# Ledger of designs, part 87: designed miniproteins, single chains, continued (4)

Each design is a single chain, and the fold is of that chain. pLDDT is the mean over its residues in the fold that is shown.

## One batch from the design tools (miniprotein)

Design m15012
Fold by ESMFold2-Fast:
Formats: structure tokens, sequence, C-alpha cells
Structure m15012 (fold): chain A 68 residues (1-68)
């Protein structure tokens, strides 16, 4: 929901220096895909948001925590 999106976007801004717009887009994509297709989520984070594989894996893990 909105609370999970806001929390993940804020963490992305603080941790990786993403802009507010980039963090929102990344958070939406990851929260949508993390449970169903984590490989696609990781690929999007790396290709479209410039994160490393390790950083993408950290983001997916955090998104899964928020979806509990």
Amino acid sequence: GAAQLAALAAWLQETYGLSPAQARGAAEAVLTLAESDPALAAGLLMREYGLSREQAEEVIARALELLR
C-alpha cells in the first residue's frame, strides 16, 4: 500500500541517493514484482535505476520485509 511505497522510496533515497521520482518508480516496480518475479525486479533495478546486483538484492529483501 501507500505506506510500504513511501517507506521503500525514502530508504532508496537515503541509501542509494536516488531522486524522489526514481525512488518512487523503483519502489513501485519492486513492490509489484518482488514476490512473483524477483529476477525481473532485480533486472529493472540494475538496468533502469543503475543499481548493482548486490544493491538490487538488498532492495528486494527489504521490499519482501515490508510485504509481510
Scores: mean pLDDT 85

Design m15013
Fold by ESMFold2-Fast:
Structure m15013 (fold): chain A 67 residues (1-67)
Amino acid sequence: ALSPREKAIMLTVLSVLISAAWFEKSLGRQDTYQRLLEEAQKLLEEMKKHGVTPPQSMVDKLQELEK
């Protein structure tokens, strides 16, 4: 079961994944970017299943990556 501490860790990991994906996208590294984007999307979906809502700024950054 997810504790409040685990939810905080998920938010931190999501932020790192989004930042790393943005970096790899800017470098044109398609394979690494795609993997990081998939991991960020899976983590966001897992968080939503457990009722964890990330800050709007993180959601906006992830949506920009998906475009």
Scores: mean pLDDT 79

Design m15014
Fold by ESMFold2-Fast:
Structure m15014 (fold): chain A 72 residues (1-72)
Amino acid sequence: SNEELKKVLEEMLELLEDPRLQAAHPEDVIENLRKSIEYLLEKIEKGEELSEEEKEQVKGSLELLKKVVASL
């Protein structure tokens, strides 16, 4: 659901606020990822539905980001 996807995207934004992640990665990489997440959140807010590929990519990106943060 869009509600569940919104929660996933919000969790990703929260993970990007980790100071250890910010110290370990270039600021342009973090900023580009933040902008991509904000774009998808705006799309959901406008009532647009994400494709199945976009939904799968979001979930995969969250799992990857969690692993990166856990390895800091």
Scores: mean pLDDT 77

Design m15015
Fold by ESMFold2-Fast:
Structure m15015 (fold): chain A 99 residues (1-99)
Amino acid sequence: SLGEDAKRSARGAIEAAKTGAEKVEASSGTGGAIASVGAGVSGMLAAGWSEEAREAFKKAAEGGKELAIGAAEGDKEKAEEGAKKAIEGAKEAAEAGVK
């Protein structure tokens, strides 16, 4: 369920941002969490997938980054927009990855 996975990712990002808000020192850690998400997606791109799959994952990566930034800023609308883009990219990657 791609939608459920994306929702869990959104929840995780929001919880990380919320925890950072409770501890000022941890608010800098929110940037680290965003970087970790970006690194994970970059790792998938670096795995040498097909060009279609790479482009789809790049779109998912951009959506995931927007989701993380929106969550860190407390902007629910921006976070949801990023989640939609990540879902769309993930769907395109799944379609490109079907053998």
Scores: mean pLDDT 59

Design m15016
Fold by ESMFold2-Fast:
Structure m15016 (fold): chain A 89 residues (1-89)
Amino acid sequence: VKELAERAIELARRAVELAQEALELAKKVGASQQVIDQAKKIIREAEELIREAEELKKDPNADITRAIGLVLRAIGLVLDAERLLEELK
């Protein structure tokens, strides 16, 4: 469980990095407010996921299915951030 929670944190941090890069590019190229809001949403959701995963790491009886759910959510956020960044390049 701890290893899955740590993987979720790593992936969520990657999503934040990509979404922040997308946000900077969006501002530089004068992208629509919708694109800016989408990047900010990914950052917010990834930061919330990091907090959830950190709490899960502290729980010695944490459910493995919850840890798997966090990893899948983190993967989704990385893919969303990568897609947004590619659309801006």
Scores: mean pLDDT 82

Design m15017
Fold by ESMFold2-Fast:
Structure m15017 (fold): chain A 87 residues (1-87)
Amino acid sequence: MDPIEEMVREFMARAVEDVERAIELAKKGTPTDLIVAFTLLGFVRAAAEQAGLHEAAELLRKAMEALEEGNIEEAIEYAEKARELLE
């Protein structure tokens, strides 16, 4: 048991929760909720990159790009795919 590996596992579990929260906020669709969703996806993307989960990070980048374009449904789809890879 490596304390670093345990911490990474805890961060990944929180990352899943943060993506789920971002999806809920995106579904609400208010400007404030969308900004918070974008911010949460950005933090999870950074954590995924640091963990070497490049495929999940790329899906999160696409979700963030879709949010900026106003494509909420597409953003949710990419975020859900990223969540599954982080699980």
Scores: mean pLDDT 81

Design m15018
Fold by ESMFold2-Fast:
Structure m15018 (fold): chain A 56 residues (1-56)
Amino acid sequence: EEEKKLAEEYRRKMVEALRAGDWQQARDYGQKLLDHLSPEAGLEVVRAVRAEVAAA
């Protein structure tokens, strides 16, 4: 559960950084998120984040 909460936190921070135009922070949080996910799960999260940013 802690790993799941941590992944959610990194995803949230990555989206916030992307919306703020802080590419360095977005990359850092994205890398941390990917380190905690399988490749397939990582791709799904990236797609979801892109959709959230595009919709915002």
Scores: mean pLDDT 70

Design m15019
Fold by ESMFold2-Fast:
Structure m15019 (fold): chain A 78 residues (1-78)
Amino acid sequence: ASSELAAELVQIAKDKNLDKASFIAELQDLVQDARGGKPLHEIVTQARYLDNVTISQLVKMSPEEFNAVLEEFNKQAA
């Protein structure tokens, strides 16, 4: 569920002491690259903080589902 993925992303940000705005920007770039046709193996090599399962889950999401995850991430990370 979007809330479960958002909680996972919040935990990654906390564990790695990531700046919230920079992390959100990286997630947005990753999803846009995937939608633009960038191969998954290249996305995996550029994503420093995420495992293959999390990346696969993010890139399979619709724009609406991804926006819901980001909104929930912002609520939980506040």
Scores: mean pLDDT 77

Design m15020
Fold by ESMFold2-Fast:
Structure m15020 (fold): chain A 68 residues (1-68)
Amino acid sequence: MENAAKYGNMVVMFGNMGDSESAREMAQKGVREFGKENGRIAGQSGADGFALNGNKESYKAARDGGDQ
């Protein structure tokens, strides 16, 4: 199955495209596959990518997805 780093990279990719919904979905998928801890790491990595691009909405969506 996909690892947390792969999900984190996909979250960053979707965030760079301005697609916060897909970013949140990828973070949530990371939680389901690898448990809450690894999902939070994936969401955090994606959120950091969004922050670098100045997209606060995608940043929040990625964090919220990874936390659930």
Scores: mean pLDDT 59

Design m15021
Fold by ESMFold2-Fast:
Structure m15021 (fold): chain A 103 residues (1-103)
Amino acid sequence: MKSLEEVLEEILQIARDLLDVARRVAEKTGDPEVKELVERLQDILKRLEEAAKNRDYDGILLAVAELRQIADELMARYPEFAGTVAELIARLDELHRELIALR
């Protein structure tokens, strides 16, 4: 049974993994819209880290929703990366359910 601490650390790791995927896509394609997604992901990650540190449940849920939106945009734009992104989102959805069950 996962603690709140463990769930939050796993969500943060997924956010970092998604940022790494987006950075790789931006580097390979030179696409300025993917570069914008990278900048948005960096801002979301910072807010998520702060919300996790402060145990701000609403802030965490908002950041998770924003991560999912960015992931959907990235998958729609580059279907060749959809498999990797979908695996990260499936893990995020599981952790989101665990987060809701804890409070």
Scores: mean pLDDT 83

Design m15022
Fold by ESMFold2-Fast:
Structure m15022 (fold): chain A 118 residues (1-118)
Amino acid sequence: MTAEQAGRILALVAKLGGEDGALVSISGNTITVKNLGSEKARELLKELVELARSTPGVEVKVEGDTTTITFKEGPLTKLSTEEVLEILQIAGGELARNNDDLEAAAKVAAELIEEKAS
């Protein structure tokens, strides 16, 4: 997994974390997303699951309303939970100021992942 691939995943997670219909939690190299019944959250979760499943070194488990994404390899495994949360906060701020530009948020997340994983 590259920093760019990780950044794309974190940008979608940050977007989901900003939705009233989803709950995002991070623990180590694992991201858990719970869908609280939002249609928008369901659409974003589907996109996130497809992206994560296509990314090498990422495991996805879907159980009812709960989606668990685990990073087995790559730069995210070098980051603490606090560092991942900081990146999500910054990516979320990018989305808020640029009308939900996921590509811009993903780029910022990738740059921060590379910096912190060094």
Scores: mean pLDDT 82

Design m15023
Fold by ESMFold2-Fast:
Structure m15023 (fold): chain A 80 residues (1-80)
Amino acid sequence: SSQVQQLQRQLEELERELERLHARSDAIAAEMKALLATETDREELRARMRELVLEEAGVTAQAMLKYLQIQVVRQQIAQL
């Protein structure tokens, strides 16, 4: 049915968005690791790490919300 097709397209889009969020999280983790290995200025390290930790927290929250949305759509498809 058109309803099943629409829900499947929505699921595919949400799954792509979640993959992008995971890629962003990996990139932030890599940047944190690089900063800890190379930055010798304590104040600069503190400021940059604070920015990355806040960005990581935001990405993690967004990923959790996308995961919950995916579960809802999967449940809707399963009930059709």
Scores: mean pLDDT 89

Design m15024
Fold by ESMFold2-Fast:
Structure m15024 (fold): chain A 87 residues (1-87)
Amino acid sequence: SREAIAADAPAAVERAEANLEDAIANPEKRAPLLSAAGIDGAVAINSGDREAARRIAEAFRRAAERVDEETAEYLRRLAELFERAAE
């Protein structure tokens, strides 16, 4: 089961990165896309794959630079949570 969760971590990161890009491009769909990206972020963190956890935190940090201030604050908060969990 742990190995199966670890095997899903790269796919979860890729899904989160895709959903973050869609959320940046499509503000009207932003809330559900960011929610989906956050769920995949949690999957990556809970996998025990430290590289996947690092990648997800970095993806959220980069996305925060490309959105409005209110959305950026939310994304930075999630990135900090993922960074702490990756430790």
Scores: mean pLDDT 82

Design m15025
Fold by ESMFold2-Fast:
Structure m15025 (fold): chain A 70 residues (1-70)
Amino acid sequence: SRAALRDYILRTAPEAAGLVDFLVAKADGDRALAEALLRLVQRLGNTQETLAILETIRSREDAEAVLASL
């Protein structure tokens, strides 16, 4: 559920509140993907550069590969 993912994101990473609607749409019900995307926001910060990187992510594996490259 998108509502459940929204609640998870806001509870886990309040700093990502400005990106919550984007993250919920991007994860599309996938909690594992949502978790990986939150780790990227936590590491890179809530910036335009971070948003551009997040837009390239298609899967949890993609997000983990980006995290490993940092």
Scores: mean pLDDT 77

Design m15026
Fold by ESMFold2-Fast:
Structure m15026 (fold): chain A 91 residues (1-91)
Amino acid sequence: MELAEEAIRLGSEGSRLGELGIKTGDAEIARKGAELGKEGLKLAREAMKNDPEAPGSLVTGGMISGIGGSITGGLALKKAGASEEEALEAM
């Protein structure tokens, strides 16, 4: 339960920071957004395996939010002038 909820929170925050990084061109904010998105995705996958009480919809929401945050952060890094490898690693 808590893992899936935390995954949604981190994924959403990652997406928000990634969007802010795109808007401002700030590579540090972009990296933070990508990192939070990836952490959210990691927790969503952990919730699927280790928390059988987590609702499937909440776990799916965490995965979608985490993926979105990771992608948005990666795009923000690319816009801020990060290497292609760094941007892909962040996604």
Scores: mean pLDDT 69

Design m15027
Fold by ESMFold2-Fast:
Formats: sequence, C-alpha cells, structure tokens
Structure m15027 (fold): chain A 70 residues (1-70)
Amino acid sequence: SEFEKYREELLKWAKERLDKATSEDEFNQVLLEMEKKADEIAEKFGWEEGKKVLTELYSLYVDKRTEKLA
C-alpha cells in the first residue's frame, strides 16, 4: 500500500540518520526530525498510522542511542 511505502522509506531514513549521529545533541536533532515526519504521516494517513510509525521510530531511537551513548 501507499502507507507501507512511506513507512518503509521513513524507517530506512531514520536508521541511516541515527547511524550517522555521534553526540547527544545530534540524537536530539534526529528525534525532533522523526517526530515531525511521524506527524506528516498522521496528517496524510491518519492518527493510528502516525502513532504506529512514531512507536517504531522511538524504538529505533532508543536502541541506537543506547548502543552509541550508553
């Protein structure tokens, strides 16, 4: 579906962006960008879809931040 294509692209972007982040300030910037992109998904596809994507983005964020800044 169109939603699945947007979701996969967003998750890929987030993973690549987090892989490049090396500082707490950079992780904070990525988090703000991820939240903005999840809001765009919510506006386009609906609240449930936006919340689902935001949850997946937070999971990626926490895992990568813990890996690099633990």
Scores: mean pLDDT 85

Design m15028
Fold by ESMFold2-Fast:
Structure m15028 (fold): chain A 90 residues (1-90)
Amino acid sequence: PDLSPEAIDLETEVALYEIKAAVSEIAAQRYLKKGNTEEAIKAYEDALEAYRKGLQVIEDSGDTSPEALATKQRLEERIAEVEKKIEELK
C-alpha cells in the first residue's frame, strides 16, 4: 500500500500505538493463564513501550486540544495500570 506519511494524522498514529499495546496486553493475559509469568512480563513491557510512544507522539506534537489532552490522560492511566501489573508479577 502506497500510504504516504501525510495520509496518517496524529490521531491515527496514536491509535496504532494503542492497538499495538492492546494486542501485547492480550498476549500477556494469555501467557499468565498458562503460568508463563516471564513471557507475560515481556508482553506487558511491550505494551508499556507502545503506550509510551503514543504519549510521546502527542507531547511532541504540541497539540493542546481537549481531544489530545483527553487521549494523553487515557494513555497516562494505561501506562500506570501496566506498570502496576509488571510490579505485581516481579
Scores: mean pLDDT 81

Design m15029
Fold by ESMFold2-Fast:
Structure m15029 (fold): chain A 56 residues (1-56)
Amino acid sequence: SSVIDLPLEERLALAAATVAAMQPRSREEADIWVDYVARELELSEAERERLRALVK
């Protein structure tokens, strides 16, 4: 099923895994991928900040 159908915690975990799979070379690059993934998954600002914390 769609990722959007999953609980928030599961969606955040999959989003973090997606960012990690892109192998960002810097925090700045990771932030670009976080913003991209957050947009695609329609995350709120608070959820986007949680995603950023997960990809530290």
Scores: mean pLDDT 78

Design m15030
Fold by ESMFold2-Fast:
Structure m15030 (fold): chain A 111 residues (1-111)
Amino acid sequence: SEETIKKAVELLHKLLFPDKPVKKSIDELSDEEKKKVFELVRTILALIYKDGEPFGFTPNDYKDNEKLKELIEELLKNLDKVTDEHIKEVAKNLELDEEKLRKMIEQLKSL
């Protein structure tokens, strides 16, 4: 739902930009913020789908709000497949705080 996407964007934005005012809509995100959200979500999904089903997404698709929304929806559908090992690998590769990433994934599962 639209409401679920807004809550997901809020949680992703808080994790990636803790020192910025929170944004709750894809339309409010700058291109830099969209790129980082896209990179995080795509990285998580790539680990879940280890054998390379192409998501149909390219690195520049972060500029397309509908494609970013579709990518977030795909993450929300597959949250049950995210393991602690995936969280550790994503945190290491993207230089994120592992515990904050884990908490954010748990909050997404509650949506």
Scores: mean pLDDT 81

Design m15031
Fold by ESMFold2-Fast:
Structure m15031 (fold): chain A 78 residues (1-78)
Amino acid sequence: SSSTSEKLKAAAEAAQAGDVDAAVAAVNELPESMRAGVARYLQEQLRAAARDPSAPLHVPEAVAERVIAALERYAASL
């Protein structure tokens, strides 16, 4: 749905900005069946964003690692 798409976009934007609390909150607003998959998807996106420093949406490795660790802990709690 459009609302799910909006929450996914908000979660991705928060994750790329290094806003752990906003990223987790956005994922937690998704249906329970989607939360683990989206948390894993965001982790994969952050790893990709950290690998290419020339990319338009590059995320510094330290920021990516912090958000990935938080999403891993969140997923483990589901």
Scores: mean pLDDT 80

Design m15032
Fold by ESMFold2-Fast:
Structure m15032 (fold): chain A 70 residues (1-70)
Amino acid sequence: SEVEKELKELIETIEELSVEEALERGYELNERASKLIEEGKLSLEEIKKLQELHDEYLEKINEKYLKELE
């Protein structure tokens, strides 16, 4: 899916973005994924893939945020 592709790109480029930009992009992608799930447009397998990628994104953004706090 397009959301899966964009979430993978966000994870790969997260170190190149500010925390604010990474959070804004993550929020937008999560909202789009939520809409697709609500509308029944995703299979169970697609939902599982998005969940795995979202978990990876959360780990990476948390690490990035903690590094900025010292």
Scores: mean pLDDT 82

Design m15033
Fold by ESMFold2-Fast:
Structure m15033 (fold): chain A 54 residues (1-54)
Amino acid sequence: SLRDLVIQYTAEAIRYTGEIFQLRLNNSPQAEIERLEQEMAEKLAAMRAQIDAA
């Protein structure tokens, strides 16, 4: 359902943001952080498209 997609989108956004924050806090390589940011952007864009189409 649309509600479930919105809930999942929000949960994924929070999870990715937390993981990126943890990598930055641990001084992880910039390339690793950028890779995760790109993964987040692609996944959230796909989920957003499903929400907008519903």
Scores: mean pLDDT 86

Design m15034
Fold by ESMFold2-Fast:
Structure m15034 (fold): chain A 86 residues (1-86)
Amino acid sequence: LKEKIEEIEKELKEKLLELGFSEEQAERLVRVMQNSPFPEAAYRAVKEEALRLGASEEVAEKAGELAQEAMKRIMELSEEYNKKLL
């Protein structure tokens, strides 16, 4: 489980780098996603932080969408892992 979550977080970081964020900025946005309680909160928090970092509205929107999708995937993996153990 942990290894698969780390892979999703790493993929999110790489996609953020492709959007033009620096490595430090991408790591910060991944942490914002990690600290969010649910996918919609991750979308809002990452979008707001991306805008603060000077990203355009379009880039911030994409960053938020990527974070929301990453959070959904993490939640699905956690649910399947718990289902398999119980």
Scores: mean pLDDT 80

Design m15035
Fold by ESMFold2-Fast:
Structure m15035 (fold): chain A 61 residues (1-61)
Amino acid sequence: MSDEELEALAERLKASNAVEALQILKEVADRLTEEDIRRLAELLGLSVENVRTAVEVAKQL
């Protein structure tokens, strides 16, 4: 994803409840590279491991 797309995604996730956030992550999971996951973690103030786990959980839904 572009940096602008990742920033928009981070803002959308911050504005969402837990269920909405997982649904959003499921929708975009296949488009997220390891670089995108690292950038998203920085934007959300979370660890890379936490974001990676959330993406994997979202894929299982």
Scores: mean pLDDT 82

Design m15036
Fold by ESMFold2-Fast:
Structure m15036 (fold): chain A 66 residues (1-66)
Amino acid sequence: GLEELRREAEERLAELTDEEVRREAKQKIDGILALAEAGQLSLEEARREIEGVLENARKREKEIAA
């Protein structure tokens, strides 16, 4: 459910090493979770959007580390 999705997202955010990238990703994910909680996004849509945010964060982190 939504609690599971939030926990999974927090765990994956903790794997990001760049503090700024993590902060930006967390803000976006918090917004997605808020929309899902309000019924504006399905759990499937929220999961997809969160995966996109985390994928972009990982790419950005790799660019910063290079």
Scores: mean pLDDT 83

Design m15037
Fold by ESMFold2-Fast:
Structure m15037 (fold): chain A 83 residues (1-83)
Amino acid sequence: MSELERTIRELQAKLQQIEQMFRDNAPVSDIQRQLDEADALLARAIALSTPETRAEVIQLGMSLGVLQMGASVLQKEEARQAA
């Protein structure tokens, strides 16, 4: 309960930080590092999840997936402009 709640709170804060980094046009490499950290927190939340928290954990996973897709698009655009 407490450990899962802490992990969910940390994951929520990390997702908000990543969204702010996109708004601030942070380097894609910095965004990717934060996404990797969020992925580790999501894995922990999934392992700790209960039936009551499953929907919330799934929703956070979906939010992370959208941000990961955004970072992938930015990486492809940078690659096209390279050289």
Scores: mean pLDDT 83

Design m15038
Fold by ESMFold2-Fast:
Structure m15038 (fold): chain A 91 residues (1-91)
Amino acid sequence: MTYTLRVWGKDGKEIVPEVTMSSVEGMILLLMGILEEHGDEVKRVEVTFTHDDPAEAEAAAKTVAKLLEKHGFKATVSVADGTATAVGERK
């Protein structure tokens, strides 16, 4: 089980190097910390969830999408082959 986070700034540059973790809670806490530290500089967030249960991956991606929307991002969720990706973007 892996969860991969990528964050891009408003200039299109990656703010945080790709991070992979094995905990949904840890990934959410890390994302919250990044949004707190880099808030106004963050334009795009992408979190990919790979889980033994595809429904759990989708649920985790939807949870992250809701968190991103709370922070002013437009969020979408896509699901493919046991992975779910939450993407948030703002101007």
Scores: mean pLDDT 77

Design m15039
Fold by ESMFold2-Fast:
Structure m15039 (fold): chain A 88 residues (1-88)
Amino acid sequence: MKEEFIKELEKKYGKAAARIAQTWIDEAGLTVEEIKRYFELQELLEEAVKAGLSPEEIRKRVREKLGTDITSLSDFEDRLAARKAAAA
């Protein structure tokens, strides 16, 4: 399962993204679902910036498509840091 997910991630986002995701699973204990949401959020933010969407429209799309309160990469990184602290 993990290996299949990493292969799909490499195909969609590249080898560097796959290596980062593998490290997060192995060292930080992130789930496949959490990593999927991270890359979906990053992709959505990149598309939204390219399309010139307002901050309000970006927030709405993130909540509608990902069903999450995470609205920025910084918010996700804070959660990752908290998980690393808990795992130590």
Scores: mean pLDDT 67

Design m15040
Fold by ESMFold2-Fast:
Structure m15040 (fold): chain A 74 residues (1-74)
Amino acid sequence: SLEKEVDLAMVTMAASLIVKYSEDEEAREHARKALEAAEKGNLKEALEHLIKAARADGDEEMAKILEEIKERIE
């Protein structure tokens, strides 16, 4: 499951950046939930939280990319 490992690493990196650098409390809260799901290996759940974090942070382009990744996973 190299694909899943790469996706989990990317989700973890993106969520960590939002937690550290976002000024939006809602975005940081969703990003923390994404990290918790990623730590459990729940890629779909992590992506759902990260999409919400990206939207709360005003990053619609990131949210769109994350939705495409979510649709790709089984």
Scores: mean pLDDT 86

Design m15041
Fold by ESMFold2-Fast:
Structure m15041 (fold): chain A 78 residues (1-78)
Amino acid sequence: SPLAQEKAALARELSKLSLEEARQAVLEDLQKEEDLSSLSDEEKTLHIQARLYQLSRIAQQAGDDEAAAKLLEYAESL
């Protein structure tokens, strides 16, 4: 689907960033779908971690094993 292709491309771009830059970019992507302003920093981190796992899976399904591995590493580091 177009959404899956866009998310795979996002995963690839995130894999080029530092952990902190990737974290911020994921938070911005999440804010397009959900208002996170009422959440604690800990709750925001859990949402970011869940999205990184999801994007890692999407990248793996698209055949981008390098991006998938990098995003998994980022998720595990939060």
Scores: mean pLDDT 85

Design m15042
Fold by ESMFold2-Fast:
Structure m15042 (fold): chain A 64 residues (1-64)
Amino acid sequence: MIIETEDGYEIVFDKPIDYEAALQIAKELGIEIAGVSDGRKILLKNATKEQAEAFKEALEKAQA
């Protein structure tokens, strides 16, 4: 699930986040990770909706 926030987008995952994989994907897509909450939520700062969707797809695929 992708949620629009004041600072960008929050992405909620069904599984615990592999933070190292998340950092690598964010770097490749040029996205800043502002924070991780509850081990399953990532806040992306200054990201577009398209970047947020690409990040979610890439991380879900990496964790499958």
Scores: mean pLDDT 78

Design m15043
Fold by ESMFold2-Fast:
Structure m15043 (fold): chain A 57 residues (1-57)
Amino acid sequence: AEIEIEVDADGVVTDVAVVGEVPPDEAIRLAAARIAELRAQGVPVDPALEATVAALL
């Protein structure tokens, strides 16, 4: 699966999309892992996006 990231004008990650044939549960886990990796690298992530993905886990 490919992971696509959307950023706003300030460079904040506002969306994470998983592209490919994966089950919904796997897609959510992949999105959560990617958000965690971006945060660990110092990339700002929208708190609302983090909360939404965490709620779906």
Scores: mean pLDDT 77

Design m15044
Fold by ESMFold2-Fast:
Structure m15044 (fold): chain A 60 residues (1-60)
Amino acid sequence: ELAALVEEARATLDRITELMLKEIRKAQAAGSKHWQESEETIALQKEYARLMREIERLRA
């Protein structure tokens, strides 16, 4: 259970990194530096935070 959550958090973090780089490049190519509209990236960041809190709950 805990190990599975840790692996999922790791995979989520990797996905966030890839999407952030892609979103930043797209925004800059469009003449903007904002990536706040990246709903997918925001959702993944929220999911990562949720997973980290879940891990803390199980360990606490």
Scores: mean pLDDT 74

Design m15045
Fold by ESMFold2-Fast:
Structure m15045 (fold): chain A 104 residues (1-104)
Amino acid sequence: SPALARLEQLAGRALLELNVIESLKKEGMPVEEVKQLAIDVAKRFGEEALRIAREAGVSEQGIKEIKDLFEKAIKDIENTDDVEAMRQTLQEAALEAARILEKG
């Protein structure tokens, strides 16, 4: 599916951005700034995932499920200081978004 390919590319970009954020943390960026950057990545990921889903004609229920999924992912990221935990959260959100998108 073209929409699935777009979502996979979007997920790859988000994970690469987290790698940069992890490098900045290792170079002494404060945890609060690291967390804000990761939250911004998750927000942009969710917004673009919703755009992809809407353009693909996903049902209103599917759109709501994707919205709720990324709202939960952002909250989970807000509640951790571990970039690896943030990465796992975004990977799990990407996989579930792909499932919802395949379902229509």
Scores: mean pLDDT 89

Design m15046
Fold by ESMFold2-Fast:
Structure m15046 (fold): chain A 61 residues (1-61)
Amino acid sequence: MNKEEVKKIIEEALKSLGNPDEDLALAIGRALVNAGYPKELVIEALRELGFEKAAERLSAE
């Protein structure tokens, strides 16, 4: 498991939902962490995709 894999999962989920925003990106990030993905990799993936607010909120949880 690596950052690029997590990044692709987030991108695919956002594309399938058709309405990418910070709240949806945060919800996807939380779901991945709850599914056992490393929190640090999810946060970095969100930042690289431009969802800085979602990454900051997830980091604070």
Scores: mean pLDDT 79

Design m15047
Fold by ESMFold2-Fast:
Structure m15047 (fold): chain A 86 residues (1-86)
Amino acid sequence: MITPEDIEELKKYIDERAKEYGVSDEEKEVLLNWAIEELKELIDKGYTREQALKVLKPFIDYLLEEAKERGESVRDVLERYRALRK
């Protein structure tokens, strides 16, 4: 199960990366809420906490890079990602 410490780990990672990518506080909240949902799903699928975080952290970087390269908000990138999920 997800712990408050897992949520804090994701929040710290997002805060650190957001500084590099110039992401607003509102965009950080959108990204954090998505990341918490994905962490829950991965753990429910049988991933360990550490394995789930190892998958999510690079994907958070990917989403931030895509938003910057395309000149889109993080919200727009996430909406496209959700629409393409199988």
Scores: mean pLDDT 79

